Designed miniproteins, single chains, continued (5). Designs and how they scored, part 54

Each design is a single chain, and the fold is of that chain. pLDDT is the mean over its residues in the fold that is shown.

## One batch from the design tools (miniprotein)

Design m17854
Fold by ESMFold2-Fast:
Structure m17854 (fold): chain A 80 residues (1-80)
Amino acid sequence: SSAALQEQLSTLPEEVQQALENLGVLVALGVRDMARLEPYIDVVVAAGQVELAKQVLEHVGRQTGQEDLAAELIARLDAL
């Protein structure tokens, strides 16, 4: 649920929370430029939060109609 996801996000280091928030905003805006997305993806991957990032992307995609973009980014994370 969105409430459980928000609770999990609030327990993360501030840098990771900020990276996930910025990634979510860029996805919501339909930003497909990987040069803009990669810095936040790199922070999340370095923090070992890939599974939580996939949940955030899926949630944002559903809420904003950007499901296709979210699915592309999730597939990219799965390829790491």
Scores: mean pLDDT 84

Design m17855
Fold by ESMFold2-Fast:
Structure m17855 (fold): chain A 57 residues (1-57)
Amino acid sequence: EQALLDGIIDALLENNYAGLLASTSLSDEEKQLAIDIVQAHVAAKQAAERQRALLLA
């Protein structure tokens, strides 16, 4: 369910947010904030998943 969203986010990161930039005209400050939020969300999600995997194992 979140795998598709994760794939899209990963693609955005790998392509320097080209898709996001092309589809949305955000100010440079708003873009920086959006990028930071996405990065933080991805990092937190990965950390939580790793922790959950360790607990399960």
Scores: mean pLDDT 66

Design m17856
Fold by ESMFold2-Fast:
Structure m17856 (fold): chain A 91 residues (1-91)
Amino acid sequence: MTAEQRAVQEEVLRLIAELHERIERNASEEEREELARLALADESDEEARERLAELIARVAGIPVEAVRALLEAAETLDRAALERARALLAA
């Protein structure tokens, strides 16, 4: 892992932690169960991945594009994806 990838990973983990706190404050019991179900789906299940992003966005009160960009940054450690996520979260 490069120093740049480490920096992206640390920022992604910080943003994910903040998102997790918002979900814990806002989510109903039913929403928590749905989030857990979708999180356990096969990583190749594009429909489940998209539904997970939409549910996170709704519960956290942020754009779904911000969640998608953050998940992309977590998977790829790409600076551009992280910057897109930050821009959307700041809007």
Scores: mean pLDDT 79

Design m17857
Fold by ESMFold2-Fast:
Structure m17857 (fold): chain A 83 residues (1-83)
Amino acid sequence: SELEELKKRAEEAMKEMEELKENVEKLEKEELIERGEKVVEELEEILKLYELGGAPQEVLDELQEKVEKAKKILEEIKKKKEE
């Protein structure tokens, strides 16, 4: 299922963002930011694919929430690494 495949990709991207958040102390600032930005980019690409595929509004809303959550986590990571 195309929707199931995209949902799995979004879940994997969010898992990576949570792992970056957990490892803020262990990873260099540059690596955290680069990897975090890639997660946000992946989620934004998945959102575009959902829109092109005619996904229901409910599914689009859930993914938009994931994009915003990932952006928020990235902002917190940047703030913590500013020291």
Scores: mean pLDDT 82

Design m17858
Fold by ESMFold2-Fast:
Structure m17858 (fold): chain A 70 residues (1-70)
Amino acid sequence: MEKEELEKKIKEEAEEKAKEVAQQTVAQTLQDASNGNITINVPRDTLYQQEYQKAFDETYEKLKKEAAEK
């Protein structure tokens, strides 16, 4: 029960948050590029994947640490 079920729940929460964060970050990045503030050298889908992965890893680690503190 403990480990596998907890990991699955943490992954699901991290996936949902990563999706939200990635969508918001990509939208902001596209606005900044449109204003000439930054240069985008990758397709939109690649940006989304990168931001999703970062947000997922960050959220997953935080949730895992919180679970480990009891």
Scores: mean pLDDT 77

Design m17859
Fold by ESMFold2-Fast:
Structure m17859 (fold): chain A 64 residues (1-64)
Amino acid sequence: SELEKEIERLEKEKTALRTNYDEAVAQAREMGMDPATLEAQRARVDAHIAELDKKIEELRKKLS
């Protein structure tokens, strides 16, 4: 299904955002990065993921 392929594409984008952030956070904590900086970065990532989640949910509803 075209719709399922689009959902998979969005899920991959979401996974990439999470993976990149998690790896950066793990390394930055080893270097003693300020927690407030990490919180600000997480807020940006969370906002983008929330937008992707809304799109995925709308597409999933069309499948149901």
Scores: mean pLDDT 81

Design m17860
Fold by ESMFold2-Fast:
Structure m17860 (fold): chain A 62 residues (1-62)
Amino acid sequence: MKPVLEKLENGNYRVTGEPEAIKKIYEQGKDKGAKQIDETTIEFPSEELAEIAKDAIEKLTK
């Protein structure tokens, strides 16, 4: 399953993917401002962090 990256109205970025991949990526990014919204969704304060997370999730769920 491929992750989805979306820009939000508040200037943050949302990445959606498989629950196991999302949990792992959130644990790595929570000190950088990542917020886990639900089992399949993480919100990031920057596009750079969201793109890194999307790439990592794609690699985990290949």
Scores: mean pLDDT 79

Design m17861
Fold by ESMFold2-Fast:
Structure m17861 (fold): chain A 84 residues (1-84)
Amino acid sequence: MVDEAVEAAVKAYEEALKRGISPEQAAFLAARTVGEVLMKHVSREKAIEAEREIYKKMLELIKQGKFSLDEFRKVVREIVEKVL
């Protein structure tokens, strides 16, 4: 489940970038994808909270020039594990 959410988020981010969507918008779509996966396992409120935290941390990494797919996987994993 956690690995499913992480890989779904990464795939959503990469697909968005391939379509010419900005990194910031790609991060939003990736965070939403995690929320959709989580709604099958946790309350809607917890899923939305996780989605918002992922997006916020992704924007911080992008703004700081520290974004990588490995850091993204780490952020998604930590937040998903916290809300399960």
Scores: mean pLDDT 83

Design m17862
Fold by ESMFold2-Fast:
Formats: C-alpha cells, structure tokens, sequence
Structure m17862 (fold): chain A 82 residues (1-82)
C-alpha cells in the first residue's frame, strides 16, 4: 500500500507527466519516467513504484484521453492507501 504522503507524490508526478505530454503515448512515457524517478530518489519502494505503474496502466487502458487517464489512475491509487 501507499501512505497518504506517497499518494500525493504519485499524484504530483503524474500531473508533471501530463504537463509534458501532447498525446497519450507521450503521457505513458513521461509517467513512467516520473514514477521511476520517485523510486530512484527513495520516495517509493520498488514494490510501491510497481503498484503505481500498474494502477497507471489500468487507468490509461480505460481512458478516452489524458485527463481521464490521470483521474482513473488516482482513483485506483486511492484504493491502495494503507
């Protein structure tokens, strides 16, 4: 699971990825980079980074656009709170 603080870090990382992306493929690439950065900085464990990545893949697969992908990913992450 994620702490509330780790959920906020994941949300900020995904919002940053969204701001850099022009389309869904760029959003997936940038989101992956931002999640990896959180793990490399020790802000997420490897298991937590994997959990965020899986939630993102699930949210993005159901989404019609970047805004919906972000919303659905956050909803999946909120279900993973400690």
Amino acid sequence: GLSKEQLELAKEALEKAKSKAKNMEEFKDEAGKEIEKLALEGKLTEEQAQLVSLAFLEGASKAKNIEEALKLTIEELEKKLK
Scores: mean pLDDT 84

Design m17863
Fold by ESMFold2-Fast:
Structure m17863 (fold): chain A 83 residues (1-83)
Amino acid sequence: NPLEQQRQQSLQLLRDTIEELKEQLKNSPEVDEELLRDLLNALAALLGLEDTEEIKEEIRELLRKLGFSDEQIDQILSSIENG
């Protein structure tokens, strides 16, 4: 299934990017909006989704699985919405 394979690849790419994001969050309470935009664009391109709300939900679930708190996820998504 191409969609399933793309999701697995997106998860791997996102893990590497989230590892960098976690290091950034350790050194600063503010999240890099540019990095978040890159995450959103990369995920959209790989998954082939057009609905931004669906993409946000996917990102939220992935971040939750990677160990981010709901508060941290809300901050990240808020940055994407306002940027």
Scores: mean pLDDT 61

Design m17864
Fold by ESMFold2-Fast:
Structure m17864 (fold): chain A 65 residues (1-65)
Amino acid sequence: MHLEAAAWYAAQDRYDEALAHLARALREDPSLAPLGEKLAAYLRSQGRDAEAERVVALAREIAAA
C-alpha cells in the first residue's frame, strides 16, 4: 500500500519518497487523509516535527487541488 510505503520511507529519512507515496495514496483515495494525519502524528512522536509538517502540507495541497 502507498501509505505503508510512505511510513517506511519516512522511517528511513527518505522524505521525498515518503511524500510521493503519500501523494499517490491520497489521489487514489482522498478518504485516506486521516491516515496521513496519523503518519504526521507518528513523526511528531519521534521528534520529527519538520517532517510531520511536510506530510500535513502535502495532504492539504492535494485536498485543495
Scores: mean pLDDT 71

Design m17865
Fold by ESMFold2-Fast:
Structure m17865 (fold): chain A 88 residues (1-88)
Amino acid sequence: SMEELRREAVLTGASVGILEIHYSVLKRTGTLTKEELEEIKKKLEELKEKLEELKEKLKDDPQMVKDLEIEIENAEELIEEIEKEIEE
């Protein structure tokens, strides 16, 4: 149902936020390892793919599309930051 898709979209976006908090805490405490960076990046890439699929399924809901685009952008920016840290 459309309501189930919207719920899944909200929960998927929340999962991106949880990973961002986890990354922020590890970075601030100096406990961040290359292996943990690669794990967080992989999970963000999987969540981004799911958000893009949900955006296509919810394309007739303009507000949800907009909200999902913001969440996809947030995931992309975090992936780029993590990639830079892995390369350093």
Scores: mean pLDDT 86

Design m17866
Fold by ESMFold2-Fast:
Structure m17866 (fold): chain A 71 residues (1-71)
Amino acid sequence: MKELVVDASALASLSVEQVRDVAEAIARKARSEGAETVVLEVRRGSLSEEQIEAAREAIEREGLELRIVER
């Protein structure tokens, strides 16, 4: 499967609205590259549930799958 892997550690410092905007930009890039899945690499416990939901909603609206990997 084609995946776009993104270091998303910076999302922890953003508002929920900013996370949605960044996730939409990532989803558009993934689609342009023919990826079906977006993998966001984040620091363990760094994202709130609201930030995770905002990212998931934005990515899934573009027809992509979201996977979150905590390090």
Scores: mean pLDDT 83

Design m17867
Fold by ESMFold2-Fast:
Structure m17867 (fold): chain A 71 residues (1-71)
Amino acid sequence: MLEEIPKEMIEYAVDVIKRSRRVEVIISSIGIIGSADGKVDAAKKLIEWIRKVYEEHGIDAVLKELEQALK
C-alpha cells in the first residue's frame, strides 16, 4: 500500500510522470532512486503498485492516486 512508501519517493514518481508518461521510464527511474537511497524494497512495492494500476486503469489513474497519497 502507498502508506508504506516514503513520501519523497511518491513525490519523485509524480514528478517523473509529469515529465514522461512512459511507464517503462517511470519504473526505471523509481528503481534507480530506490537503489541510490538504499530503499530497494520500497521502490519494488511502488513499482508493483504502479504496474497493477497502469494495467487496470492507465497512467492518469496512477498519477491521480499518487497525488491523493501526498494529501
Scores: mean pLDDT 83

Design m17868
Fold by ESMFold2-Fast:
Structure m17868 (fold): chain A 80 residues (1-80)
Amino acid sequence: SMEETILLARRLAVLSEGYVLIRILEKRGELEKAKEVEEKLKELKERIEEALKKGDYEKLLELIDEGAEYLLAVEREVLA
């Protein structure tokens, strides 16, 4: 229960960061990159929902970390 709550909070944080980056890319006119990030987030969300459905908290944590690293790489590229 507590572990599930923490992982759900981390999932929400990663997805929220992704939405902010998409909005920044859209405002900059980088529509193709915004679409790429949007598609990656959709794929990640689907994989996270499957892990949650199966109660696979180890995989859920791995997916959250994967998402966080991906978004950090996008942020670095956008800010360069």
Scores: mean pLDDT 81

Design m17869
Fold by ESMFold2-Fast:
Structure m17869 (fold): chain A 68 residues (1-68)
Amino acid sequence: SSEYEELLKKMKEMEKNPEKYSDEEKKELIRQQLELQIKLGRTEPRELSEEEIEALIDMLVKMIEQKG
């Protein structure tokens, strides 16, 4: 879908230029990507707790920051 493609484009741009995005914007984009992947059944077919989702977001944000 167009929503998925636009989200992926924003994610790639954030990974390429992490300094242009705030920590809040980075976390929001990562959260949206995870939610979309879960909806599409592309992630492991189990419910993730909010705590697990937040932990994954934190890890991914740190990885992106280290790449910049």
Scores: mean pLDDT 68

Design m17870
Fold by ESMFold2-Fast:
Structure m17870 (fold): chain A 60 residues (1-60)
Amino acid sequence: SSLQKQALVQQYLKTLSLPQSLHGQVSQRLMAEYSLEDLMNDRAGLEKRAFEIAEELSLS
């Protein structure tokens, strides 16, 4: 299930206009915050959260 979560998150991040440099940290936090079922059933929430995390990282 960990590999499935990683693959799904990576696929979603590729569809978002996020800097490649942030993908690792964004994917790590998304995998920690969301179950596989959440990732499959709440794409809009996942995408919104990915941008929020990227903004937080960009302010550092």
Scores: mean pLDDT 78

Design m17871
Fold by ESMFold2-Fast:
Structure m17871 (fold): chain A 57 residues (1-57)
Amino acid sequence: PLVRAVEDFVGVGPDEGTLPKGMVVELLERLPDGRARVRGPDGGVYLVPADLLEEVD
């Protein structure tokens, strides 16, 4: 499923990526710690807070 960042996010951890507000990414899974694994438009896979994502329909 596709999800969109509702605000800018700058990764602070080594597994986290940077998502500008409005960026659409592929949601791969939601993690129990409140993060989500996503695949960016460059094909990179990284973690972001799930609260920053909304479904694109």
Scores: mean pLDDT 76

Design m17872
Fold by ESMFold2-Fast:
Structure m17872 (fold): chain A 73 residues (1-73)
Amino acid sequence: TTTFSPARERALREVIRITKEELDKLDKPITSENAKEIMKRVAERLEELAKQHPEVADEYREIADNLRKAAEN
């Protein structure tokens, strides 16, 4: 079983929460187009969290970068 650092666990819990909030705001069926928009929105919110929480900023930026790359494909 893979064990995460406390900072990584905190970042992952926030990512899950933010993703759920963005999905809950979606007033329409999920399409590939709005899924990409959600990924970009989640990445944006993670970068704002990185500014507020320097202690976990690297984890937030890594996940945000991966989401942006996924949205471009």
Scores: mean pLDDT 78

Design m17873
Fold by ESMFold2-Fast:
Order: C-alpha cells, then structure tokens, then sequence
Structure m17873 (fold): chain A 91 residues (1-91)
C-alpha cells in the first residue's frame, strides 16, 4: 500500500539521519532504501519518487563523513533522475 511504503521511507530516513545510530546501521538503512527504490521503479510506481528523492537528499546532508551512505544516496538520486528523464523523453 502507499501508506505502508511512505511509513517505511520515513522509518529508513530517520535511521539514516539519526546522530546516535552507528555507521553500520546507517549504511544498512541506506541499502534498504536503495533496494526499495529499485523495487518501486521496476513496478513503475513513479508517484512515490519525490519521497525517495527527499530521503536521499537528507541522507547526503546529514552524513558528511559517511562516504558509504553518501555513495548509496547518490545511487538513489541517479536511479530516480534516469527514470524521470525516460518518463519525460520517451512518454
């Protein structure tokens, strides 16, 4: 459901941006967010992409010293950007 996915994105974003979470916990949450992004893109559920874009942006902003989290967040942004470009250009 849409509500279930929105709640999961919020939960993962909170874990990624929690200053008390370990680097390992943040990386694991970022990897789960990436996997969820890939699953929704495969299902063509484009209506939820703005939530993933915001989550990835926050992950980058709140993790200046965690290179792995930043790398995963950039991968999410690239996947969304490519999907949005294909949608606009190809119909």
Amino acid sequence: SKEEIEKKIEELTKKITDPKASDEEKVKAAEELLKLTEELLKEERFELLPLFEEAAKKAIEENPDNKEVRKIAVEIQVLIGVAELKRVVLG
Scores: mean pLDDT 86

Design m17874
Fold by ESMFold2-Fast:
Structure m17874 (fold): chain A 78 residues (1-78)
Amino acid sequence: LKEEVEKLVSEEVAEVVENAVKLALTFVRSGADPEVAIRFAAEEVRRAAEKAGASEEQIRKVVELTRREIERRIEELL
């Protein structure tokens, strides 16, 4: 995940993705709706990628990678 995001956009965006995934998992563990947690993480990652000058395609890919990682980690939580 981190290496993929670093190559696609930047190391700064990769750090935001890691933090967003961690925060989303904390929300889910606290009883938040997984959809809401994923949406929040996606929004933060999108903002970071835009700030880094990423293209629409790069933003979409990073958001998809973030969503998949959160979904995988939530499944492990169950």
Scores: mean pLDDT 80

Design m17875
Fold by ESMFold2-Fast:
Structure m17875 (fold): chain A 79 residues (1-79)
Amino acid sequence: MTLRVTTTLRDAAGNLLSESSRLVEAEPGALVDVVIPAQPVTSRATVEVRDAETGELLVTAEATVAAGQSLTLRVGVPP
């Protein structure tokens, strides 16, 4: 199935630092790796995985990323 993966990065005050979206082909139950890029400040990353055809929200994930660090977040698609 085609998924839309949107990654949003915000600082501690809630200001938008970065937003990116991409299409990914994945099977139900698969793991999707999402690379969170380094920011100059500690950031909160929110990842939303939606069905690209219907727009249905399938899964959300959040992580805190330290200043100057990158993180790969693995998100499980529901079966």
Scores: mean pLDDT 82

Design m17876
Fold by ESMFold2-Fast:
Structure m17876 (fold): chain A 115 residues (1-115)
Amino acid sequence: SEHERRAREALEKAQERRRAGDLEGAAEWLREAADHLFRAGKYELAADLYLSAAELLREVDFERAVELELEAADYLFRAGKVQAAIGVLESLAKESTGELRKRAEERLRELKAKA
């Protein structure tokens, strides 16, 4: 499909940026690839790419990494991977503080209520 093709092109761009040491650029291309996979209905693959982008940003832009992990948890839940989604949110709540922890804990509570 067009979305799968565009996801593949974005993944190639992410790899180029990562080889060049541009972690922020690599993360942005991974996010673009994930967006195309989401539009193609491939939620689990989209979640995996969001988690990969978050890992690249964790030491560079922690707030952006947290946003990506929250999106990944939502996509895992939509894919039916409820325990994986819970695991991401529990890890995030444990590793974060303040408002970011509160957001992770609130999402975790909502997800457990739906499970």
Scores: mean pLDDT 86

Design m17877
Fold by ESMFold2-Fast:
Order: structure tokens, then sequence, then C-alpha cells
Structure m17877 (fold): chain A 81 residues (1-81)
């Protein structure tokens, strides 16, 4: 079972992976995910610290490491015991 926080982190990475050419703001992510901007900002800081996203003047972008981790998460989430 994934925690709510882990699910939101995966969803953030998915949205950023779909928008690689255009940075996405914390506000836009909050609106897309239906959560507070404070929640998204906290998760983005966690992801930035892990090197999975990078901050720009126009918003956030996914890193190459972030793309690799996202593919790993998708594979593990579909794993059956």
Amino acid sequence: ELSKETKLKVEILEILAENKEEPVTARELAEKLGVSQATVSKLLKDLEKEGLVERTEKGYRITEKGLEELEGFKKYLEKKA
C-alpha cells in the first residue's frame, strides 16, 4: 500500500514528465492534483532534494534521474507478490 504522500509524489513526477518542455508551477500542480499549494510545495522540495526535479524561474522540471525513478515506481507498483 502506498502512502498518500508517495502517491502524490508519483503524480507530480508524471505531470512533469508529460510537460518536459514547459516548466510547471506549484500552483498548477496543486490545481491538477486537487491539493493545497503548501502540500505540493513541500513535496516538490523533497523531490528537489532527492534530485528528481529542478526549480527554474518559471516553475519545476523533471530531471533525468526523476524520469528513471518514475519508470522504476511504475514497475514496482505493478509488481505482484
Scores: mean pLDDT 79

Design m17878
Fold by ESMFold2-Fast:
Structure m17878 (fold): chain A 111 residues (1-111)
Amino acid sequence: ALDEAALAELAARAAIATRRGVAPEEIHEELRRWALETAGVDISGLPPEVLRDSLSSAFEGLAEAGGYFAARGDEAARRGLAAMVATAREAGDEATLEAIEAAAARGAARA
């Protein structure tokens, strides 16, 4: 199974690709390849629409949870949040980066 940090990065990648209008089958292939190469997890059994829609909609919730737990000293949450930020920054997706930072700040404020 994907760990928390890998799941957070996968969600950020899905959100960025969805915002860019990448085709669902291409998003599915990119995420499948990343999950196999990075986490050793095969997600090819997930339907492309489920992977695209569920992960791209979940990224803000994962960022908010990450901010909350990172503020409480959770290193895995800190790493996951850092991976989301790095992924959005590398993609040049300012809107997704701002959404991640805003969600993380909301989580941290509640810790």
Scores: mean pLDDT 80

Design m17879
Fold by ESMFold2-Fast:
Structure m17879 (fold): chain A 106 residues (1-106)
Amino acid sequence: MKEKIEEAKKRRDPRYIPFLEAALESKDKEIQKLAARALGTLPEAIEALEKALEHKDKDVQRIAAGRLGYLLGERGEIERAEELIAGVKDPKAYAAGVGGLFLGKS
């Protein structure tokens, strides 16, 4: 599992998105966080990251928010990023989303 997630992150291949979404449901919190980070390297994974904003684990929510902000910031989709981040209830995840957006715009 862990090795395949690292391969997905290195290859940056959107064909791994269904596998990474399944890995978010792992009983292993480390696997969940690795999957969220790997999804954050894939521009095609924006919808999967939006779903991860509602994940039960606050660390996964933070990773998803930060990566989503970064990807949308890089694309210049500022209004979309602001709208999605505004819906984030956890203060640390909200801060991660704002920080990601700032870095993506740079």
Scores: mean pLDDT 82

Design m17880
Fold by ESMFold2-Fast:
Parts: sequence; structure tokens; C-alpha cells
Structure m17880 (fold): chain A 61 residues (1-61)
Amino acid sequence: KEEDRKQGERLKRLGDILAQLGDYETSARYYERAAEKFKASGDYEAAKDALENAKQAREKL
């Protein structure tokens, strides 16, 4: 579970970088993968936040 949390944080940071670069489609996919890792770690609030970030990225498409 601790490894899942760290992977989620890493994937979220990659999503943030891709969004800054304007690659919203890839950014959304990384946020969605981050949410899966956060759910696996039991951090449902972080998972919800990651899914909201993915939704915002997709709204830019």
C-alpha cells in the first residue's frame, strides 16, 4: 500500500507536468492511473482529487 501511494504521487506529478505542457489527453490518463494507485493505497480523497484533475484535463480537449 505504501508503494501504491508513492506510485500515485509520482503519476500525479507526471500528469501535472503534461498539463503544463498542454498534453491534456496524456495528462488525464496519468491522473486516472494515479487515482487507481491512491484507491489501492486506501487514500480515497487523493483518488477523488486525481479524478477531478483528469476531468479538468479532459474538459480542455
Scores: mean pLDDT 83

Design m17881
Fold by ESMFold2-Fast:
Structure m17881 (fold): chain A 72 residues (1-72)
Amino acid sequence: MEKTLEFLKKLAEEYGLDPEYVEDIYRAILYALFVTGKPITLEKLKEIFERMKKEKPSLKNIYNIALEVLSK
């Protein structure tokens, strides 16, 4: 997990994105998975982030990176 966050920050820098947003998104993903008390499937999470990419297109690349990492 920790090495994954560092990898995401490097990718964000290469794409000209703020690494701070990558950390915030990563934390939000972990929070959503563990706080609701019910299992969140990867498919459901992808659905949510696809919607968020449409609402916040400036962050779409970061959401794509996060989804790619979750798929591994």
Scores: mean pLDDT 61

Design m17882
Fold by ESMFold2-Fast:
Structure m17882 (fold): chain A 61 residues (1-61)
Amino acid sequence: SSSETLDELVRLGLEIAELMKTLSPEQQAEVQARVAEAEALKDIAAMKEKMREVLAWMKSQ
């Protein structure tokens, strides 16, 4: 939506990519599935919220 929303989405994506390096192959597959679900959303704000949920799940591992 806004430029700031897009910037935050990019930052979330980079943080997810960095944390992916610390996960097992099974956890990486789960993250990939969750990211694909987020990317399928038409609303960029909803996509951002789903990406935050992915990051929170990764930090709980």
Scores: mean pLDDT 81

Design m17883
Fold by ESMFold2-Fast:
Structure m17883 (fold): chain A 65 residues (1-65)
Amino acid sequence: MDRDIEIALIRMGISVLKQAIDRGKVTQQDVDFADKLLERAKKLNDTDSVKEITALRERMLEILK
């Protein structure tokens, strides 16, 4: 039951990451946040969120350089 709420919170976090990318202003704190979201998604076995967060994290690292 709480799984659905945790997935919703992860999806909200993904939205925050997308907004940072869209603004073209990414910080190390944004990357650290993405790493924490990825860890949580992996623990929930949410493969769709894992794939999306992984892709967003790679894009954020490219912007941060």
Scores: mean pLDDT 82

Design m17884
Fold by ESMFold2-Fast:
Structure m17884 (fold): chain A 62 residues (1-62)
Amino acid sequence: SEVEELERKMLQAVAVDRDEAKVEELLAQYYEILTKEKGEEEAKKQVRAMREGLARLREGLE
């Protein structure tokens, strides 16, 4: 799925590439796709949850 591919790319950008600009670019694409599939309100919730998950991952890499 396109959503699953974006999630994999975001994890790689945080854990491997450590590229915050790429993470923000991928989150924007993720929001657009989720908005089309699930609507704006659900997309906002899932993007927020993803941001929080990625922040926890970054802390774990410290």
Scores: mean pLDDT 82

Design m17885
Fold by ESMFold2-Fast:
Structure m17885 (fold): chain A 79 residues (1-79)
Amino acid sequence: SKRLAELIERYVKLLKEQEKVAADDEAARAEYAALGAKLMAEIQRLSEPLQEELDALAEELADEPEEKALQALIEHLRA
């Protein structure tokens, strides 16, 4: 679970770094998209054995903003 929390934190950091990229820098945007896809694939693979736990947590956080929901998920996975 700590590995999954680490990957989600890296994904959130990647999204924040992507926000700093110029709108017309298509090459950099494509590179960030590729990195995000690789991280997401690894997160999905590691979350398969935790799917029931993650589904329950997602239902609990359904009304929370995405950033807060991701932070709560990270804290849950670290506990």
Scores: mean pLDDT 71

Design m17886
Fold by ESMFold2-Fast:
Formats: sequence, structure tokens, C-alpha cells
Structure m17886 (fold): chain A 72 residues (1-72)
Amino acid sequence: MKLKSLLTGEVFESLLDLYSHALKIIAKEIAKNNGSEVLDLRGTSAGKALGKDKMTADELLTGLLRLAEEEM
């Protein structure tokens, strides 16, 4: 089963690969926000796709997983 991220357009072979990719995005955004509990996603693809300018790392993870679609 392949999963497509509606955020990035990337196709993943498994849920684990999607999860690993989401964690990399979260780590990058945490670094940009200097370890803040609330991530500023203004001007990012994640913020645009999820319709929110600010969210926590947990909210971002949940949002990225919810935006995954089965590619078949």
C-alpha cells in the first residue's frame, strides 16, 4: 500500500515511511523556531495545507498524518 502526502505530494511505501518523513519536517520547523513549543508556519507548505499559521509539534504531526491519502 502506498500513501501520498497531500502536503508535499510525496508517495510513501508504508505508514512508517510517512511517519519518518513527518518527523523530519517537524524537526526542521522546531529548529527554525528555536525550540519553541508553538511553531510559526507562516509561509510554509504545512501552514498553508493545514490552514493554520501557528501550531504545536504534536498538532503538526497529527495534521501531516491526516493529510495522507492512499495512493493504491
Scores: mean pLDDT 71

Design m17887
Fold by ESMFold2-Fast:
Structure m17887 (fold): chain A 112 residues (1-112)
Amino acid sequence: KKEELEKEVEELAERAAEEAKRVAEIADKLGDVTLSVAARLLGVAVRQAPALGEPLSSIIEEVEALIEIAEEVARRAEEQGDEELAKEAREAAERLREIREKLEEIKKELEE
């Protein structure tokens, strides 16, 4: 069970990194270099976190930061009148919230 949970954390971290890449690409289309770079750096950090032995709480914090970036990207898209990019960014934020929820469930199981 513990090995299966560790593998699930790796899979969830990889999915979070994929969402970070999508958020960065949306930020690029909006011309927001700061948000694009932030999403890319956090995506790399999340992807490497399980291999580097980072505690699960740190991985959850990194995913939470990605959710905030995705929501800010959606806000910037709405500000520019790009409803389609705003929707894509919100969908990425929602998928990141699902990943965070699953990571929190794994953390609870490992602590019990």
Scores: mean pLDDT 88

Design m17888
Fold by ESMFold2-Fast:
Structure m17888 (fold): chain A 74 residues (1-74)
Amino acid sequence: SLREETEKVVRETEELIRKLEEAGAPESFIKSVQDDVEWARKVLEDPNATEEEIKWALMVATAAAVAARRALER
């Protein structure tokens, strides 16, 4: 389901945040990724969230994951 796909991306991005912390990435960058992931989690936790809102959460979480992966590549 769309919710399950979004939840998977959120969890993967949370793992990437831990790797960024281990790599000594800038605190401001880590915080920006965390803020995006936390917003996506809040959308998923809302039982009244629409399919459209969940799609936006997926897009935001995916963008955060891409940014985190690129940062880890140095």
Scores: mean pLDDT 87

Design m17889
Fold by ESMFold2-Fast:
Structure m17889 (fold): chain A 83 residues (1-83)
Amino acid sequence: DVEAQVEAALARGKELGIEEETAKALIDALLAGDRERAFELYAELAEKEFEKILAEIPDEEERERLREEYERALEELRERLRA
C-alpha cells in the first residue's frame, strides 16, 4: 500500500524534524523510482542526524565504531537501491 508508506514516511520525517518540502521531494523521488536522488537526499539528512548522535556519545571508541558502521550502512543501502 503506497499510500500507507507515504503517510508513514511523512510522519517519520516530521518526527525527525525534516522540513515538509524536503520530505515531499524524497517521497517524490522514491515514487518516481529515482533511487539515486532519493539516496542523495537521505544521505544528506542522515549525515546531519548522525553528527548530532555522535555529539551525545562521550566515548571515542564508540564514536569510531559507529562511524564505521554508518559508512557500511550507507554503502549497503546504495547497493540495495541500485539492485
Scores: mean pLDDT 68

Design m17890
Fold by ESMFold2-Fast:
Structure m17890 (fold): chain A 61 residues (1-61)
Amino acid sequence: GSHPPLSSRGLPAEFDEAVAWMAANYADRLDEAEAVLLRLYTQGRLTSGAAVIAELERALA
């Protein structure tokens, strides 16, 4: 729909790839990775999966 399904179940599929990437590198910090994605999404800072991965690495590195 016009409203993104970002209520509490997670992020769009393209951002799931970024979360999966972070889970592989920061398995114990998956919640932090998802929190960063959610924050970026609500702030309108998510542009693409690649950009999201870069922001996650910057925030969690």
Scores: mean pLDDT 64

